Designed miniproteins, single chains, continued (3). Designs and how they scored, part 33

Each design is a single chain, and the fold is of that chain. pLDDT is the mean over its residues in the fold that is shown.

## One batch from the design tools (miniprotein)

Design m9194
Fold by ESMFold2-Fast:
Structure m9194 (fold): chain A 55 residues (1-55)
Amino acid sequence: GAEELRREALELASEAIKKGHTLEATAYLQRLLAHIEAGDLAGAREALEKLRSLL
């Protein structure tokens, strides 16, 4: 659910930031959180995949 998506997104964003992708990681994380707040779990998953692509 939303809680699992938030947790995974924070872990992926942290790893992307360590790899030097700070601006992209924060942008995708913000987008993911906005989708969760809107109830759009599909949009949140798309943002999660964007975060994963930075790794």
Scores: mean pLDDT 85

Design m9195
Fold by ESMFold2-Fast:
Structure m9195 (fold): chain A 85 residues (1-85)
Amino acid sequence: GEVLEELIREIEELLIETYPELKSLSEEKLREIASEAAGFLGEKLVAENPTDDGEEVVEKLLEHVRENREETEEAIRKALEELKI
């Protein structure tokens, strides 16, 4: 939904701020990295909030990304390692 698209976009923005050399990658590749990072963050958040539905988890992820820059940067780093970029 819209909230998921906004989550991916905000992770992409932080990705480029943290690794400006990656601006040369395609939109599809940047989205792939952001989606992988969201996956790492989502696994942790679901473990901490097991009774939330999917929409609630995505909304909490967006808030978490906005408030926890260092954890989001670590998730991006893990995504880059996983994708071998």
Scores: mean pLDDT 77

Design m9196
Fold by ESMFold2-Fast:
Structure m9196 (fold): chain A 72 residues (1-72)
Amino acid sequence: SAEDRQRALELIDKAGVAVVLGRYDLALELLEEAKRLAPEASELLDKAIEAVRQGNVEEALRYLREAAEVLK
């Protein structure tokens, strides 16, 4: 739904902020919820989740940006 897509975009934005602040556990929780709401972005969100788990901030932010573009 449009509401689920918009909520997923909000969660992706919050996850990006969490990643920049080093709050990786929070970022992972937000991204798992975003993936549930927007399965069309799941491949890119899975790549972002893996980057967060690796502590790769640059890669995580890149995949979050790409996931957000899919949902626009």
Scores: mean pLDDT 89

Design m9197
Fold by ESMFold2-Fast:
Structure m9197 (fold): chain A 59 residues (1-59)
Amino acid sequence: SAAEEARRKAQEAERKAREDRLLDEIINDLVAEGKITPEQAEKLRAMSRDEQIAALSAL
């Protein structure tokens, strides 16, 4: 039903928003600490979640 689809969409959006916020905070902290450049931060934001985790773990 439309109501069930709306609920799933809302839950997915909330999960994604939380993950996006956490990653943005981590990436911004790395830039502030001088561990990565703003250009590297932009590339990280364009990567898939798995690639972001792998790249951050390699730092």
Scores: mean pLDDT 79

Design m9198
Fold by ESMFold2-Fast:
Structure m9198 (fold): chain A 88 residues (1-88)
Amino acid sequence: SAEQLALLRETAALLDEAYEKSKNPEAQELLESVRAAVEHYIRTRRTPSADAVATLRALLDEAKKYSSPEVQKILDEAAALLERVAEL
């Protein structure tokens, strides 16, 4: 849907911000993987399944272990947007 696509674009923007603010290579690698997946859904105009959203959220939770409190907050916001995509 158009709403799901808008949420995915907002998620991509938050992931870009988190990547730019992150200085840990482990966090950057995890965020790059999540960004690539989100950008793929945007490009193909497909919505991720609930299982795909759960996987992406798990990767964001792993990235938080290597992230500052500021970046953790951005990742929490991105995870909330992904959950909203799964609920639509």
Scores: mean pLDDT 87

Design m9199
Fold by ESMFold2-Fast:
Structure m9199 (fold): chain A 88 residues (1-88)
Amino acid sequence: AVELAREAARLAEEAARAAEEGRKEEAAEKLAEALRLAGEAAGRPEEAEKQAKEAREYLKNYATPEEIKAAARRLAAEARAGAEALEA
């Protein structure tokens, strides 16, 4: 669980960087994968897979780079906090 939460945080941070650099497609894919891992870490693998697929399509087609960056930074902070809680 801790490993999945940490990996989710890492991918979310990479997604934020990619969005900031204008690499929208890479940012969307990394953020969707981070969401999948975060949901899996929370014990909801089936919901995480569905959410990640829907998020990937939305982020690629409708979200701005600024929106992806904001969402990715939020997820990174939440996933890090979750990993720290699981280590306690």
Scores: mean pLDDT 79

Design m9200
Fold by ESMFold2-Fast:
Structure m9200 (fold): chain A 70 residues (1-70)
Amino acid sequence: VDVEALIEEAEEHFRLALEAKAAGDYARAAEHLRKAAEALEEAARASSGRRKEELLAAAEWYRAQAERLA
């Protein structure tokens, strides 16, 4: 598993979520935030220690934001 590629995927989904939110498409923004969380959760599974904790915390935050927009 390429952890760096998964983090980049999450960053891209977050950027797309911000664009969707700016366009008023909250459903699409929520979907991108969920995909960002999924990528970070996968990166966390391939990680350990502090990095794993940080990735899981970021994923939880993105999931919470997605729930808020849905």
Scores: mean pLDDT 87

Design m9201
Fold by ESMFold2-Fast:
Structure m9201 (fold): chain A 97 residues (1-97)
Amino acid sequence: GNNEEAKKLLEEAEKLLKEAEELLKKGKEALKQGDYEKAIELFKKALELAKEALKLAKEALKVAEDKKLILEAIGLILRAIGLEIDAEKNIEEAEKK
């Protein structure tokens, strides 16, 4: 049903967010090492995954009928937006080097 569809979308969004967080961490490490080109590539990949996760979490919110799933979707939306902001800021910082 709608809640089962929401659960699948949320599981996929969570997976993408975890991958985006790992890429963001690797990008920050590359930035510290002075590898600005690698850092920018990693941050751009993290940004793309965060945007995809945001889309899936928003779709989950639209179909979710259970209050716990609605709250989970909102949480993942906020997390995805935060990752997009962090990635964009780090891209800007790396490009200035």
Scores: mean pLDDT 90

Design m9202
Fold by ESMFold2-Fast:
Structure m9202 (fold): chain A 64 residues (1-64)
Amino acid sequence: AEELLKKGEEAFKKKDYKTAAELYEKAIGIEETAEAYENLAKVYEKLGDEKKAKIAKIRAEQAA
């Protein structure tokens, strides 16, 4: 999980938002954390997927 989060952050910094989303989704599938959902929400905002971004924010709030 932590390794996938780190790879997702690297992809996000390189502006590879699609890869970042895939990596954060895999991390969440292993371990659901508020931080992973928050990062996923930011990625979806960059991709223009407002609905998925909103859902990820709600899940982050529930995981906190």
Scores: mean pLDDT 80

Design m9203
Fold by ESMFold2-Fast:
Structure m9203 (fold): chain A 80 residues (1-80)
Amino acid sequence: SAEELVKEGERAYREGKYEEAIELYKKAIELDPNNAKAWLNLGQAYMGLGKDSEAKKAFDKAIKLLGEAARKAAEEREAA
């Protein structure tokens, strides 16, 4: 599952295996493109490699997904 791939990526990240973590997070995103945690963790792994431009793109995706989720929750509360 996407959740299992995120956990494996987190393990690789803690071991300093940033390239392995990136590949695991990318696989998680392929299964669930709306997984904001996978995008956030992908950005952190890119930072570990000094790939700041790639990290920013991943963080921007995570922020957008979290913002969309917050907006939908607020609209559902106003509709109720």
Scores: mean pLDDT 82

Design m9204
Fold by ESMFold2-Fast:
Structure m9204 (fold): chain A 67 residues (1-67)
Amino acid sequence: SLEDIKKVLEGILENPEELDIYLDSLKKLLENNEIPEEIKKLLEKILKSKDKEEQLKLAKKALELLE
C-alpha cells in the first residue's frame, strides 16, 4: 500500500545508516501494482542511484508527493 511505501521512505530519512535495508523493502513494494506512475518513477530513481545523498533527496521528494 502507499502507507507502507510512506513508512519505508520515512525510515530512509530517519535512519540513513540502514538505507540498504529500506531499499530492499522499497524494491519489494515496487512489485505492487497500486503505485501511481509519478511516485513509481521517483522510487525507481532511488533504486538506480548509487549516491546516498541523491537517494535521500529523492526519498524526501517522493514522501512530499505522498503527503
Scores: mean pLDDT 79

Design m9205
Fold by ESMFold2-Fast:
Structure m9205 (fold): chain A 55 residues (1-55)
Amino acid sequence: MQTYTLTTTDDDTGQVTTQQVSEADLPQAVLAQAQRAVQLQQQDGRTVTIDVSPS
């Protein structure tokens, strides 16, 4: 099964968080990070960059 590295960068602090997810779990993991990004933008005006690469 293919694995993917999901990288989330906080554009305001430069903090980088990485997680490895399976191909089957990737859609849910991306959705969760997207929801977090929307909340941070709406509540704190902060932005995040989400990147997905094959591992």
Scores: mean pLDDT 79

Design m9206
Fold by ESMFold2-Fast:
Formats: structure tokens, C-alpha cells, sequence
Structure m9206 (fold): chain A 94 residues (1-94)
């Protein structure tokens, strides 16, 4: 029914909004981790932050893949960036 379709649409829009908010948060956390790596301080903390952000973004990507391909793509891009930052942090920790 149209009523069921409207409820499903609103639920989907809310899930998309939350996925976008999580993706934006993941990008900011990844930028914070990269800054720590570049400054050469708290590099081990930066590694853990980037690794956790990678895992969180991989989950957002899996959830968003069924909702909105652009949100899934953005989450994947942040996951890839977080993985790169984790690698940089690991290398800089010796």
C-alpha cells in the first residue's frame, strides 16, 4: 500500500542520513589520525584510531550498499583513506 511505501521511504531516508553522518564522522577521525602521524606524536593512538575507523566505515559501506550506492561509495573512500593512514602510522612507529 501507499502508506506502507511512505513508512518504508521515511525509514530508508533516516538510515541514509545516519550512514552519511557516520561517514562524515569517519572522515574527520581519519583526518585527525593523519595529523597525529604527520606531527610524529601519539602515532600508536593514531594507528588504533585509523584502524577502528576503517572497521566502522567497512560496516557503514555494507549497510549502505542496500540503501544508496553513493553513500556506500563515500564510506568505501573513507575506509580506503583510513587504511592508508593506519599503514602510515604503523610505518612511522618503526
Amino acid sequence: SMEELEREKRRREEEIRRALERTDQGLELTKQARKLVEEGSKVEEAYELALQTYRDMAEVMRQAAKLDPEVARRAAQVANLADEVAGEAKAKAK
Scores: mean pLDDT 87

Design m9207
Fold by ESMFold2-Fast:
Structure m9207 (fold): chain A 55 residues (1-55)
Amino acid sequence: SMLKQAREKNGLSQAELAKLLGISKATLSRYENDEKEIPEDFFKKLAEIEKERLK
């Protein structure tokens, strides 16, 4: 899953990314396992998180 790759690239655990996205870890796991279509807004939020970490 592209979301899982982006999370791992940023050094985030599933719990950390789920908290940052405002969803449950179980819901994030479903997105990362391709059980649900990933909203575009999740990738936009990940881009913001990456910018904040680069500072």
Scores: mean pLDDT 77

Design m9208
Fold by ESMFold2-Fast:
Structure m9208 (fold): chain A 61 residues (1-61)
Amino acid sequence: STDEVLEEMRREIEELLEQGASPEEVLTAMVERINELRAAGAPDEVIEAAQRLLLERGEEL
């Protein structure tokens, strides 16, 4: 579901930050995740929600 994808992405962001990843590294990883979701045939709603999460978290970084 969309909520499960967003929860997994939030966990990945937190794990990367805890490991000392830079904002650029976090953003790169999330862009790669969105590209993987698109390649796997995720619905447009999931891709759009993932992109919004990336923009929201990017503002905090």
Scores: mean pLDDT 80

Design m9209
Fold by ESMFold2-Fast:
Structure m9209 (fold): chain A 77 residues (1-77)
Amino acid sequence: DDAAAIEEARARIDELRAHLDGLVAEVAALAPEAAPELRALAERLLEAVEAGDLEAARRADAEFVALGRAAAAEALA
């Protein structure tokens, strides 16, 4: 049962990775200079989720969203 829960958690992490890769690609189309930093934040978020560090995950998510929004707003101005 715990093993099944761990495998489901890994599948969810893979889904999150694919989703974050898609978001980085969308922002990179508008602001390619932001892509490396967004990828670094996405990896930090994934590492925090895998570690069960909810505080680090929340921080990385907030930084990812803030950078993505700022880059998109700059590109669309």
Scores: mean pLDDT 81

Design m9210
Fold by ESMFold2-Fast:
Structure m9210 (fold): chain A 78 residues (1-78)
Amino acid sequence: KEEKIKELVKRTLERHGWTVEQLKQFIEDVYEAFKLIVEAITKIAGEKELSPEDQRALANAEEVYKIELKYLDEIEKE
């Protein structure tokens, strides 16, 4: 999982000419948007807690987000 995410991040930087900062901002924006969407769905459904499926999706998105940022931080350090 981590290795695959690392490969995708590297390919994105190399193929599209994005800076580390630009990719970090994009990843952060996408993750925040995802959290807001999941929260909005929960409120509309009248649920106090996220469904198990939504909880897993959010946890997976958070894990991926952390791995992506960690790898980008390593690149940014030179």
Scores: mean pLDDT 73

Design m9211
Fold by ESMFold2-Fast:
Structure m9211 (fold): chain A 60 residues (1-60)
Amino acid sequence: KEELLAEMERLLAEMEKDPRVTPEQIEQFRRVLEKAKTLPKEKIEGYLEALREAKDIFRS
């Protein structure tokens, strides 16, 4: 679980450095990360996949 949360934090840090990502999007991802801390591993993994997909959309 901690490893998945660390991966989400890493993705958030990468997005923060991306000029295409808005402050509102960063805030939304922080909220998802906070909520993920209360979720079981299976749900966190789904959220991580969604974050990766969102990152790809921003690059499109």
Scores: mean pLDDT 71

Design m9212
Fold by ESMFold2-Fast:
Structure m9212 (fold): chain A 80 residues (1-80)
Amino acid sequence: SVLTTVTRALQEALGLSTDKAYELATRAIEKAQKANPKRLPSAEEIAQATGEVLQEELGLSDEQAEEVKRRVLEALEAAA
């Protein structure tokens, strides 16, 4: 459910294809999990990791990354 939620949020926020959104969502969740290996990552941790992955892979500015982080966090909180 978390992976599907992040994938949809990226498609809606950035107009990404399903395949690209799924790839980036997977990388973000893996990054958040590696940072917190003893527990499930929080919505805030997943949103932060998503912003970092988007800056690395798509070259988003800090402002663009913060806006997408906000949308991902909102989507994850709504799906909880």
Scores: mean pLDDT 84

Design m9213
Fold by ESMFold2-Fast:
Structure m9213 (fold): chain A 80 residues (1-80)
Amino acid sequence: VEKLIEEASERIKELARKAVEALAEGDEEKALKLEEEALELMKEAVKEAEKEGKGEEALRALTEAGVEAAREAYEEALEK
């Protein structure tokens, strides 16, 4: 399950970063689609982790990863 959380975390970070970049460029439709994809990925990963009693750990790790990636991308966008 650790690999599942790690792989989902990396994908969520990438999606969050791209969503913030799209939003900064005024592409709200692309940003929304990327956000929806990230939320679905998080939901599926948490459900899989729950089968091994790691749902809460997965939810925390994936949420933290997404928030941190979005914050970094937002700060980068503001410097352009």
Scores: mean pLDDT 80

Design m9214
Fold by ESMFold2-Fast:
Structure m9214 (fold): chain A 97 residues (1-97)
Amino acid sequence: LGVEIARRELDAGNLAPVLTALSLLAVGYEVDRWLGQPVDEKLLEALQLARDGVSAYSKGDRETAAELFRKAAEVLATVPGYEDLAEIVRRVADAIA
């Protein structure tokens, strides 16, 4: 559902909605962890890397942002059920680089 919207925005060259969605997703999982919900530690690691990438991009550091998103995508690809999200994050890295 959200992945299809993200793909459409990336195809249109619209990075901002995708970066916002990634930031909100990361916050949501941090809240779930705080509430005692089971959250995959690799998923949290990948989303933290993605948040750091969003921060670097907002500072104009595109090289660091692209590297952080690439690392986030690699970690996400190892988490079952998150292969589509890994693809989206990889596409963000490629679009920024």
Scores: mean pLDDT 81

Design m9215
Fold by ESMFold2-Fast:
Structure m9215 (fold): chain A 57 residues (1-57)
Amino acid sequence: MLTPREWAVLRALSASPGADLSYAEIGDGLGISQATVSRHVRRIMEKLGLSSLAELK
């Protein structure tokens, strides 16, 4: 199951349909760094069994 922080990142990625949100923009919204967003995206992919970021998109 995803942690609350991982859920926040996933929600940010999906909450802007048609918007090109960068990791930096997501990080700014959550008060974390772009690198931290990247780490959370990787952990989300691992927990959901995704082999690449393209499958999450």
Scores: mean pLDDT 69

Design m9216
Fold by ESMFold2-Fast:
Parts: sequence; structure tokens; C-alpha cells
Structure m9216 (fold): chain A 80 residues (1-80)
Amino acid sequence: MDVDEVVAAFRRIGREHADEIAKEVGITREQVLKAVDTLAELAPASASLEEIAKRTGLSVEQVRAFVDLLERRLREAGVL
């Protein structure tokens, strides 16, 4: 899968599961959507958790939980 397809899938799957991820991580749906867009903009394969945390206002631990949940959903969708 090329980078553009991966980025599109990150945005699609992240938005589809935004309420679920927000509930599990203990953040708002709006914060999840901002984190999805931030990860997509930073190129998913090279984005650091610290950079995502800085841009979103989340803790590194919250970003870790968010990324782990998003990666699980991407694997289930056959994207990752």
C-alpha cells in the first residue's frame, strides 16, 4: 500500500472509531480527531509520540494508547 493510501486509511479508520478511542483513552472525540490528523500530517511511519503529544496537547501516555488502538483497528481493516 502506498503512503497516500495509508494516510487516507488512518483518517478514515480514525474518524470511524473516534468515539470508541476517545472513551478508551479518556480524551474527547475532538482530541482523537486532532491526533488522527496530526499523525497523518507527520507521515505515520516516522511520527514520534512526543511530537504528536506536543501538537495535540495530550500526554505521551495518551498518545501511546491512541496509537495502539488505532493500529489495532488498521490491522483489523487490512491496512497495516
Scores: mean pLDDT 77

Design m9217
Fold by ESMFold2-Fast:
Structure m9217 (fold): chain A 63 residues (1-63)
Amino acid sequence: MKLIEEAKKKEEEMREKFRELGDESAELNSRGDFVGSDEVNRQAGRLIKEGREEVERLLEEAK
């Protein structure tokens, strides 16, 4: 598989997981669990950061 195709797949997976975490955060917030919501938001932030780094690595390797 080409590295560019892997990068695209990783981007799509990251987007899907981010959406799921956003849904969890919203549910926790609606229950008044602000601490739990903050924790899920931190997880989403890490996911985005790590996912972007992985995509950048794959694109760099594709050169």
Scores: mean pLDDT 79

Design m9218
Fold by ESMFold2-Fast:
Structure m9218 (fold): chain A 64 residues (1-64)
Amino acid sequence: MSLGERLAEVARKYGISSEAAGAAANGAMEGLSPEEAVELLREHGYEVSLEAARAIARVAREYR
């Protein structure tokens, strides 16, 4: 399963856009914490829960 397919599944589960999920995954791969990713996304107009950010970070780290 590709990273994109796993991110799409998490996005669907938490009701967030694929764009927001991709941005959160990129942040996690660059070393941002889930808490930092939530705040950065909020500044850019994305509503992402801490639980969703943690799920995305876990998926992204498995593909490094």
Scores: mean pLDDT 80

Design m9219
Fold by ESMFold2-Fast:
Structure m9219 (fold): chain A 92 residues (1-92)
Amino acid sequence: SLEEVQRLIREAMEAYEKGDYEKAVELFEKAIELLSDDDPVLKGNLYEMIGDAYEKLGDKEKAKSYYQKAANYFELAGDTERAKYYRERAEK
């Protein structure tokens, strides 16, 4: 449900702000599982947040993987500038 997705995103953002990056990843992944591919902008945003969380955890390879996923969803959404940004960030 949309309410469940919104709750998971709020809890994930709170975990991220508190520095609980592993919990943030878990909650963002749960939110993504509930979303359809009809919401590519939101999926792109959530994959971006997971990439950022993995950077904070020092897992550079996972961060790159999730930035690539974010780029793919922004490209599907027609957000060419954001797709390019996260594709380039995935290569660093």
Scores: mean pLDDT 88

Design m9220
Fold by ESMFold2-Fast:
Parts: structure tokens; C-alpha cells; sequence
Structure m9220 (fold): chain A 62 residues (1-62)
């Protein structure tokens, strides 16, 4: 259980890093197609982060 919690925290931290990288890219990107692709990727990462946070909360209760 502790090892699973630590793994989830590690995955969440990596996702936060990826989200920050994409947000930084969006600030400087001028190509509409590239902006759309980055926004789609950002949405996917945010959805995955929510799933991992939900799983972390579940493990904290059990």
C-alpha cells in the first residue's frame, strides 16, 4: 500500500511537470494547429491527473 501511494505520487508529480511544460509551450506557440494539439494533450493530462488523485484518495481510506 505505501509503495502504491508513493508510485501514484510520483506519477502525479510527473503529470504536473508535463502540464507545466505544455502551458509554457502554449504561451509561445503561434500555429493554430499546434495550439489545438497542445490543448488536446493538456486536457488528456488533466483528466489523467484527476483519475490518479481519485485513486490516491481511495488508497488513503483503505
Amino acid sequence: MLDEILRLIGRILRLIGEILDIEAQLKTETDPAEIAALQARLAELQAERERLLAELRRLEEE
Scores: mean pLDDT 82

Design m9221
Fold by ESMFold2-Fast:
Structure m9221 (fold): chain A 56 residues (1-56)
Amino acid sequence: IEEALQARREKNYDEAIKLAEPLAKAGDPEAQGLLISSLIDAGNTEKATELQIQSN
């Protein structure tokens, strides 16, 4: 998760998404939040909204 956070801070959103995705799928809520935030920052708001709806 720290590597995904670092990638997001460096504005490397593709790497942050890549690193957070398997952790989020494994049920890590922190990784899920990071994945959603990284998708929004990358401009993929549609996919981020879809993941948030599925979480509720």
Scores: mean pLDDT 72

Design m9222
Fold by ESMFold2-Fast:
Structure m9222 (fold): chain A 84 residues (1-84)
Amino acid sequence: MTAEELKALGDEAMRNGDYKTAIDYYQKALSLDETAEIYTNLGKAYMRLGDYKKAIEYYEKALSLDPENKVAATHLAFAKYQLL
């Protein structure tokens, strides 16, 4: 299975509210292709679970690969706000 196929399965799990399954698929995708998009999707999944510290970690990893990633930057700001 390709990283793109695994990401698509993660996206489907996110749509179904199965955030733990989404995280498993995104982590498998990440092991095949380390991209800012997959890190951003992991951050979103952890945000849905209320794990703001883990979400921050993944959004920061996304920005380390792609500093211009506005989605990751915006979600990082929201996740940090939850801890204020």
Scores: mean pLDDT 88

Design m9223
Fold by ESMFold2-Fast:
Structure m9223 (fold): chain A 67 residues (1-67)
Amino acid sequence: MSEEEFDAEVREALLLIKIAITKRDVENGRISKEEAIKFLQSVRDEARRLGLTDAAKAAEEAIEELK
């Protein structure tokens, strides 16, 4: 595993964690559904820019669930 591959895996894991935390924050009333969608769109766009397909898909699914 190269450093480049390792960094990509870590970045994808962090984006997946951010998605999960955002969904929980909505469930707990810490953020609005609209704020969560805006944040998840940012995560989706970052994942797409970096070619992190799994994170991009997870963000898209989370956005659709919250709409």
Scores: mean pLDDT 81

Design m9224
Fold by ESMFold2-Fast:
Structure m9224 (fold): chain A 119 residues (1-119)
Amino acid sequence: DAARAALAAQAAALRAEATAVAREASDAAARAEEYARLVKENKEVQELAREAEELTARALALAGEAGTLAARGEASDVATGAALVAEAQRKLAEARELAERAKELTKRAEELAEKILKE
């Protein structure tokens, strides 16, 4: 029915977004690690990279949970599925906030590393 089709579409969209958030967070952490590698003696860059990695790990866990809940929602009855999809949306929102914080820390690590390398 229309409600079942809408739930399936919403679940698919959430799984796609969870994958995108996970990729963005992983890319940010990898870039922070690259700058930490370039300026090994700078404690602030090392700490920013470590914090970005920790936030990325948490974002990946929440995005993974959101994907699993969305898939379970699609496989459930409409009422149960709607509740699972709503929980997936909440977890994905938290994952996105953590991914954005990881990106901010990565930008700070990049700016500090570039300043050090130009001196």
Scores: mean pLDDT 88

Design m9225
Fold by ESMFold2-Fast:
Structure m9225 (fold): chain A 60 residues (1-60)
Amino acid sequence: AEEELKTYVEQAEKAKESGNYKAAGDYYRKASELAQKMGDTEKAEEYRQKAVEYYEKYIK
């Protein structure tokens, strides 16, 4: 579970570095959902905010 969360965050960061903001948003959304399922509401909110940020970059 924690390793899976870390993998989603790492994939989101790699997507961001390549300019693929949609993929970055998608991976942060998955990380947020997983963190919520793990009961980590603080990390879930953090990753949700990052997903929104990268989706906003994608649509602009």
Scores: mean pLDDT 81

Design m9226
Fold by ESMFold2-Fast:
Structure m9226 (fold): chain A 67 residues (1-67)
Amino acid sequence: SAEELHAFGKKLYENGQYDEAVAAYERAIALDPNYAEAYRNLGEAYEKQGKYEKAKEYYEKAKELDP
């Protein structure tokens, strides 16, 4: 489920595996395109990678879904 992929992504993020966390969060939003929390966490993972423009894009999407 989207929730299981999101939970898996959070574990990867906590372990410092940001590339793998990004992939898990992307799969979560593919299953649930309205999953605001997954977009926010994807933004945080991109920030950890120094990809600030990409992080901003996903933060804006999260805010649109859950302002």
Scores: mean pLDDT 86

Design m9227
Fold by ESMFold2-Fast:
Structure m9227 (fold): chain A 91 residues (1-91)
Amino acid sequence: MVRLRRPDGLEFVVEEAEDGSAVVTIRSDRDDFWGEAELALVTMALIAEFGLDSIESIESDRRHLVIKTKASVEEVVALLKRLFPDAEEVE
């Protein structure tokens, strides 16, 4: 599991599924956060890098958004660091 946190409190959690693919959770503890722009940016970037079939599912609730991918954790983490260079890896 890899956690990337931005200074604004937005967090990306990348976890490995049983098939070795990456699951990305975009979350915030802020009640006013929806993450829709970040979801759109990450989804479009994944499609551009890995193809449309790289997205297995997208789920959303009020506080977090989940993207199930067919890409590896390492590839997805590298992509997120390029899209959000202000994000730092946290434990």
Scores: mean pLDDT 75

Design m9228
Fold by ESMFold2-Fast:
Structure m9228 (fold): chain A 85 residues (1-85)
Amino acid sequence: MDEEVIEAIKKLGKEEGATFAEGTTDEDIKEEVRKVLETLEKMREAHKEDKEIVELIEKAIEALKEGKFEEANKLVEEVADRIRK
């Protein structure tokens, strides 16, 4: 069931990088960040027993709040990759 959420996280990571690099408006960036934050918070709660995944999710949330989108995207991809294993 959670696989669809994992795929969403991975897709958001890729799309964020491309969209931000292409000169997205501040409002569009805010919406993308909101989507990722909601997804990450759900994954953090679902996988809170996995310390590695929780740590990556927390760092991704922190990076997004600080406007470090490239770092956040990398962390989101790492979360998706670890959950798939």
Scores: mean pLDDT 65

Design m9229
Fold by ESMFold2-Fast:
Structure m9229 (fold): chain A 98 residues (1-98)
Amino acid sequence: DELKKKLTEAMINNDGEEAKKLLEELKKEKRYDDIIEATSEAFFPLLLESFREKSKSLEELLEILRRAAEIARKAGNEELAELLEEAAKEVEEEIKKK
């Protein structure tokens, strides 16, 4: 759990060197489930933050998320596409509240 937490933290803090080290350690221990969990946990908020920074409005963010989901699906990354579609749904709901 300590290694998994450190990996998530390193990824969130954009510490690529530390993240690489921790990924290598978890890979040696064949803890692939922990790698997937930590990466998903860290990756998704970072991706959303990046898209929010790129977006001029919530409407533009929604467009970016939907487009990203389509690209992910075409690339065969169904898991990422589903995460992006769920995020788009949340942004759409946020727009409706405004």
Scores: mean pLDDT 74

Design m9230
Fold by ESMFold2-Fast:
Structure m9230 (fold): chain A 55 residues (1-55)
Amino acid sequence: SELEKRMEKLREELLEVNERIQAAWDAGDDAAVAQHTAERNRLIEELRKLEEELK
């Protein structure tokens, strides 16, 4: 379904963001860590909203 495809895309984006957070952390870039963490939180919230739509 369209919702399932959107959720899968969001999960892929979460994996990418987690990798960016790890890279920024390893580089000691606190500003980048904060930026990518905020983006991760947005993706998690969007995914949760889509999961509620499937109930």
Scores: mean pLDDT 85

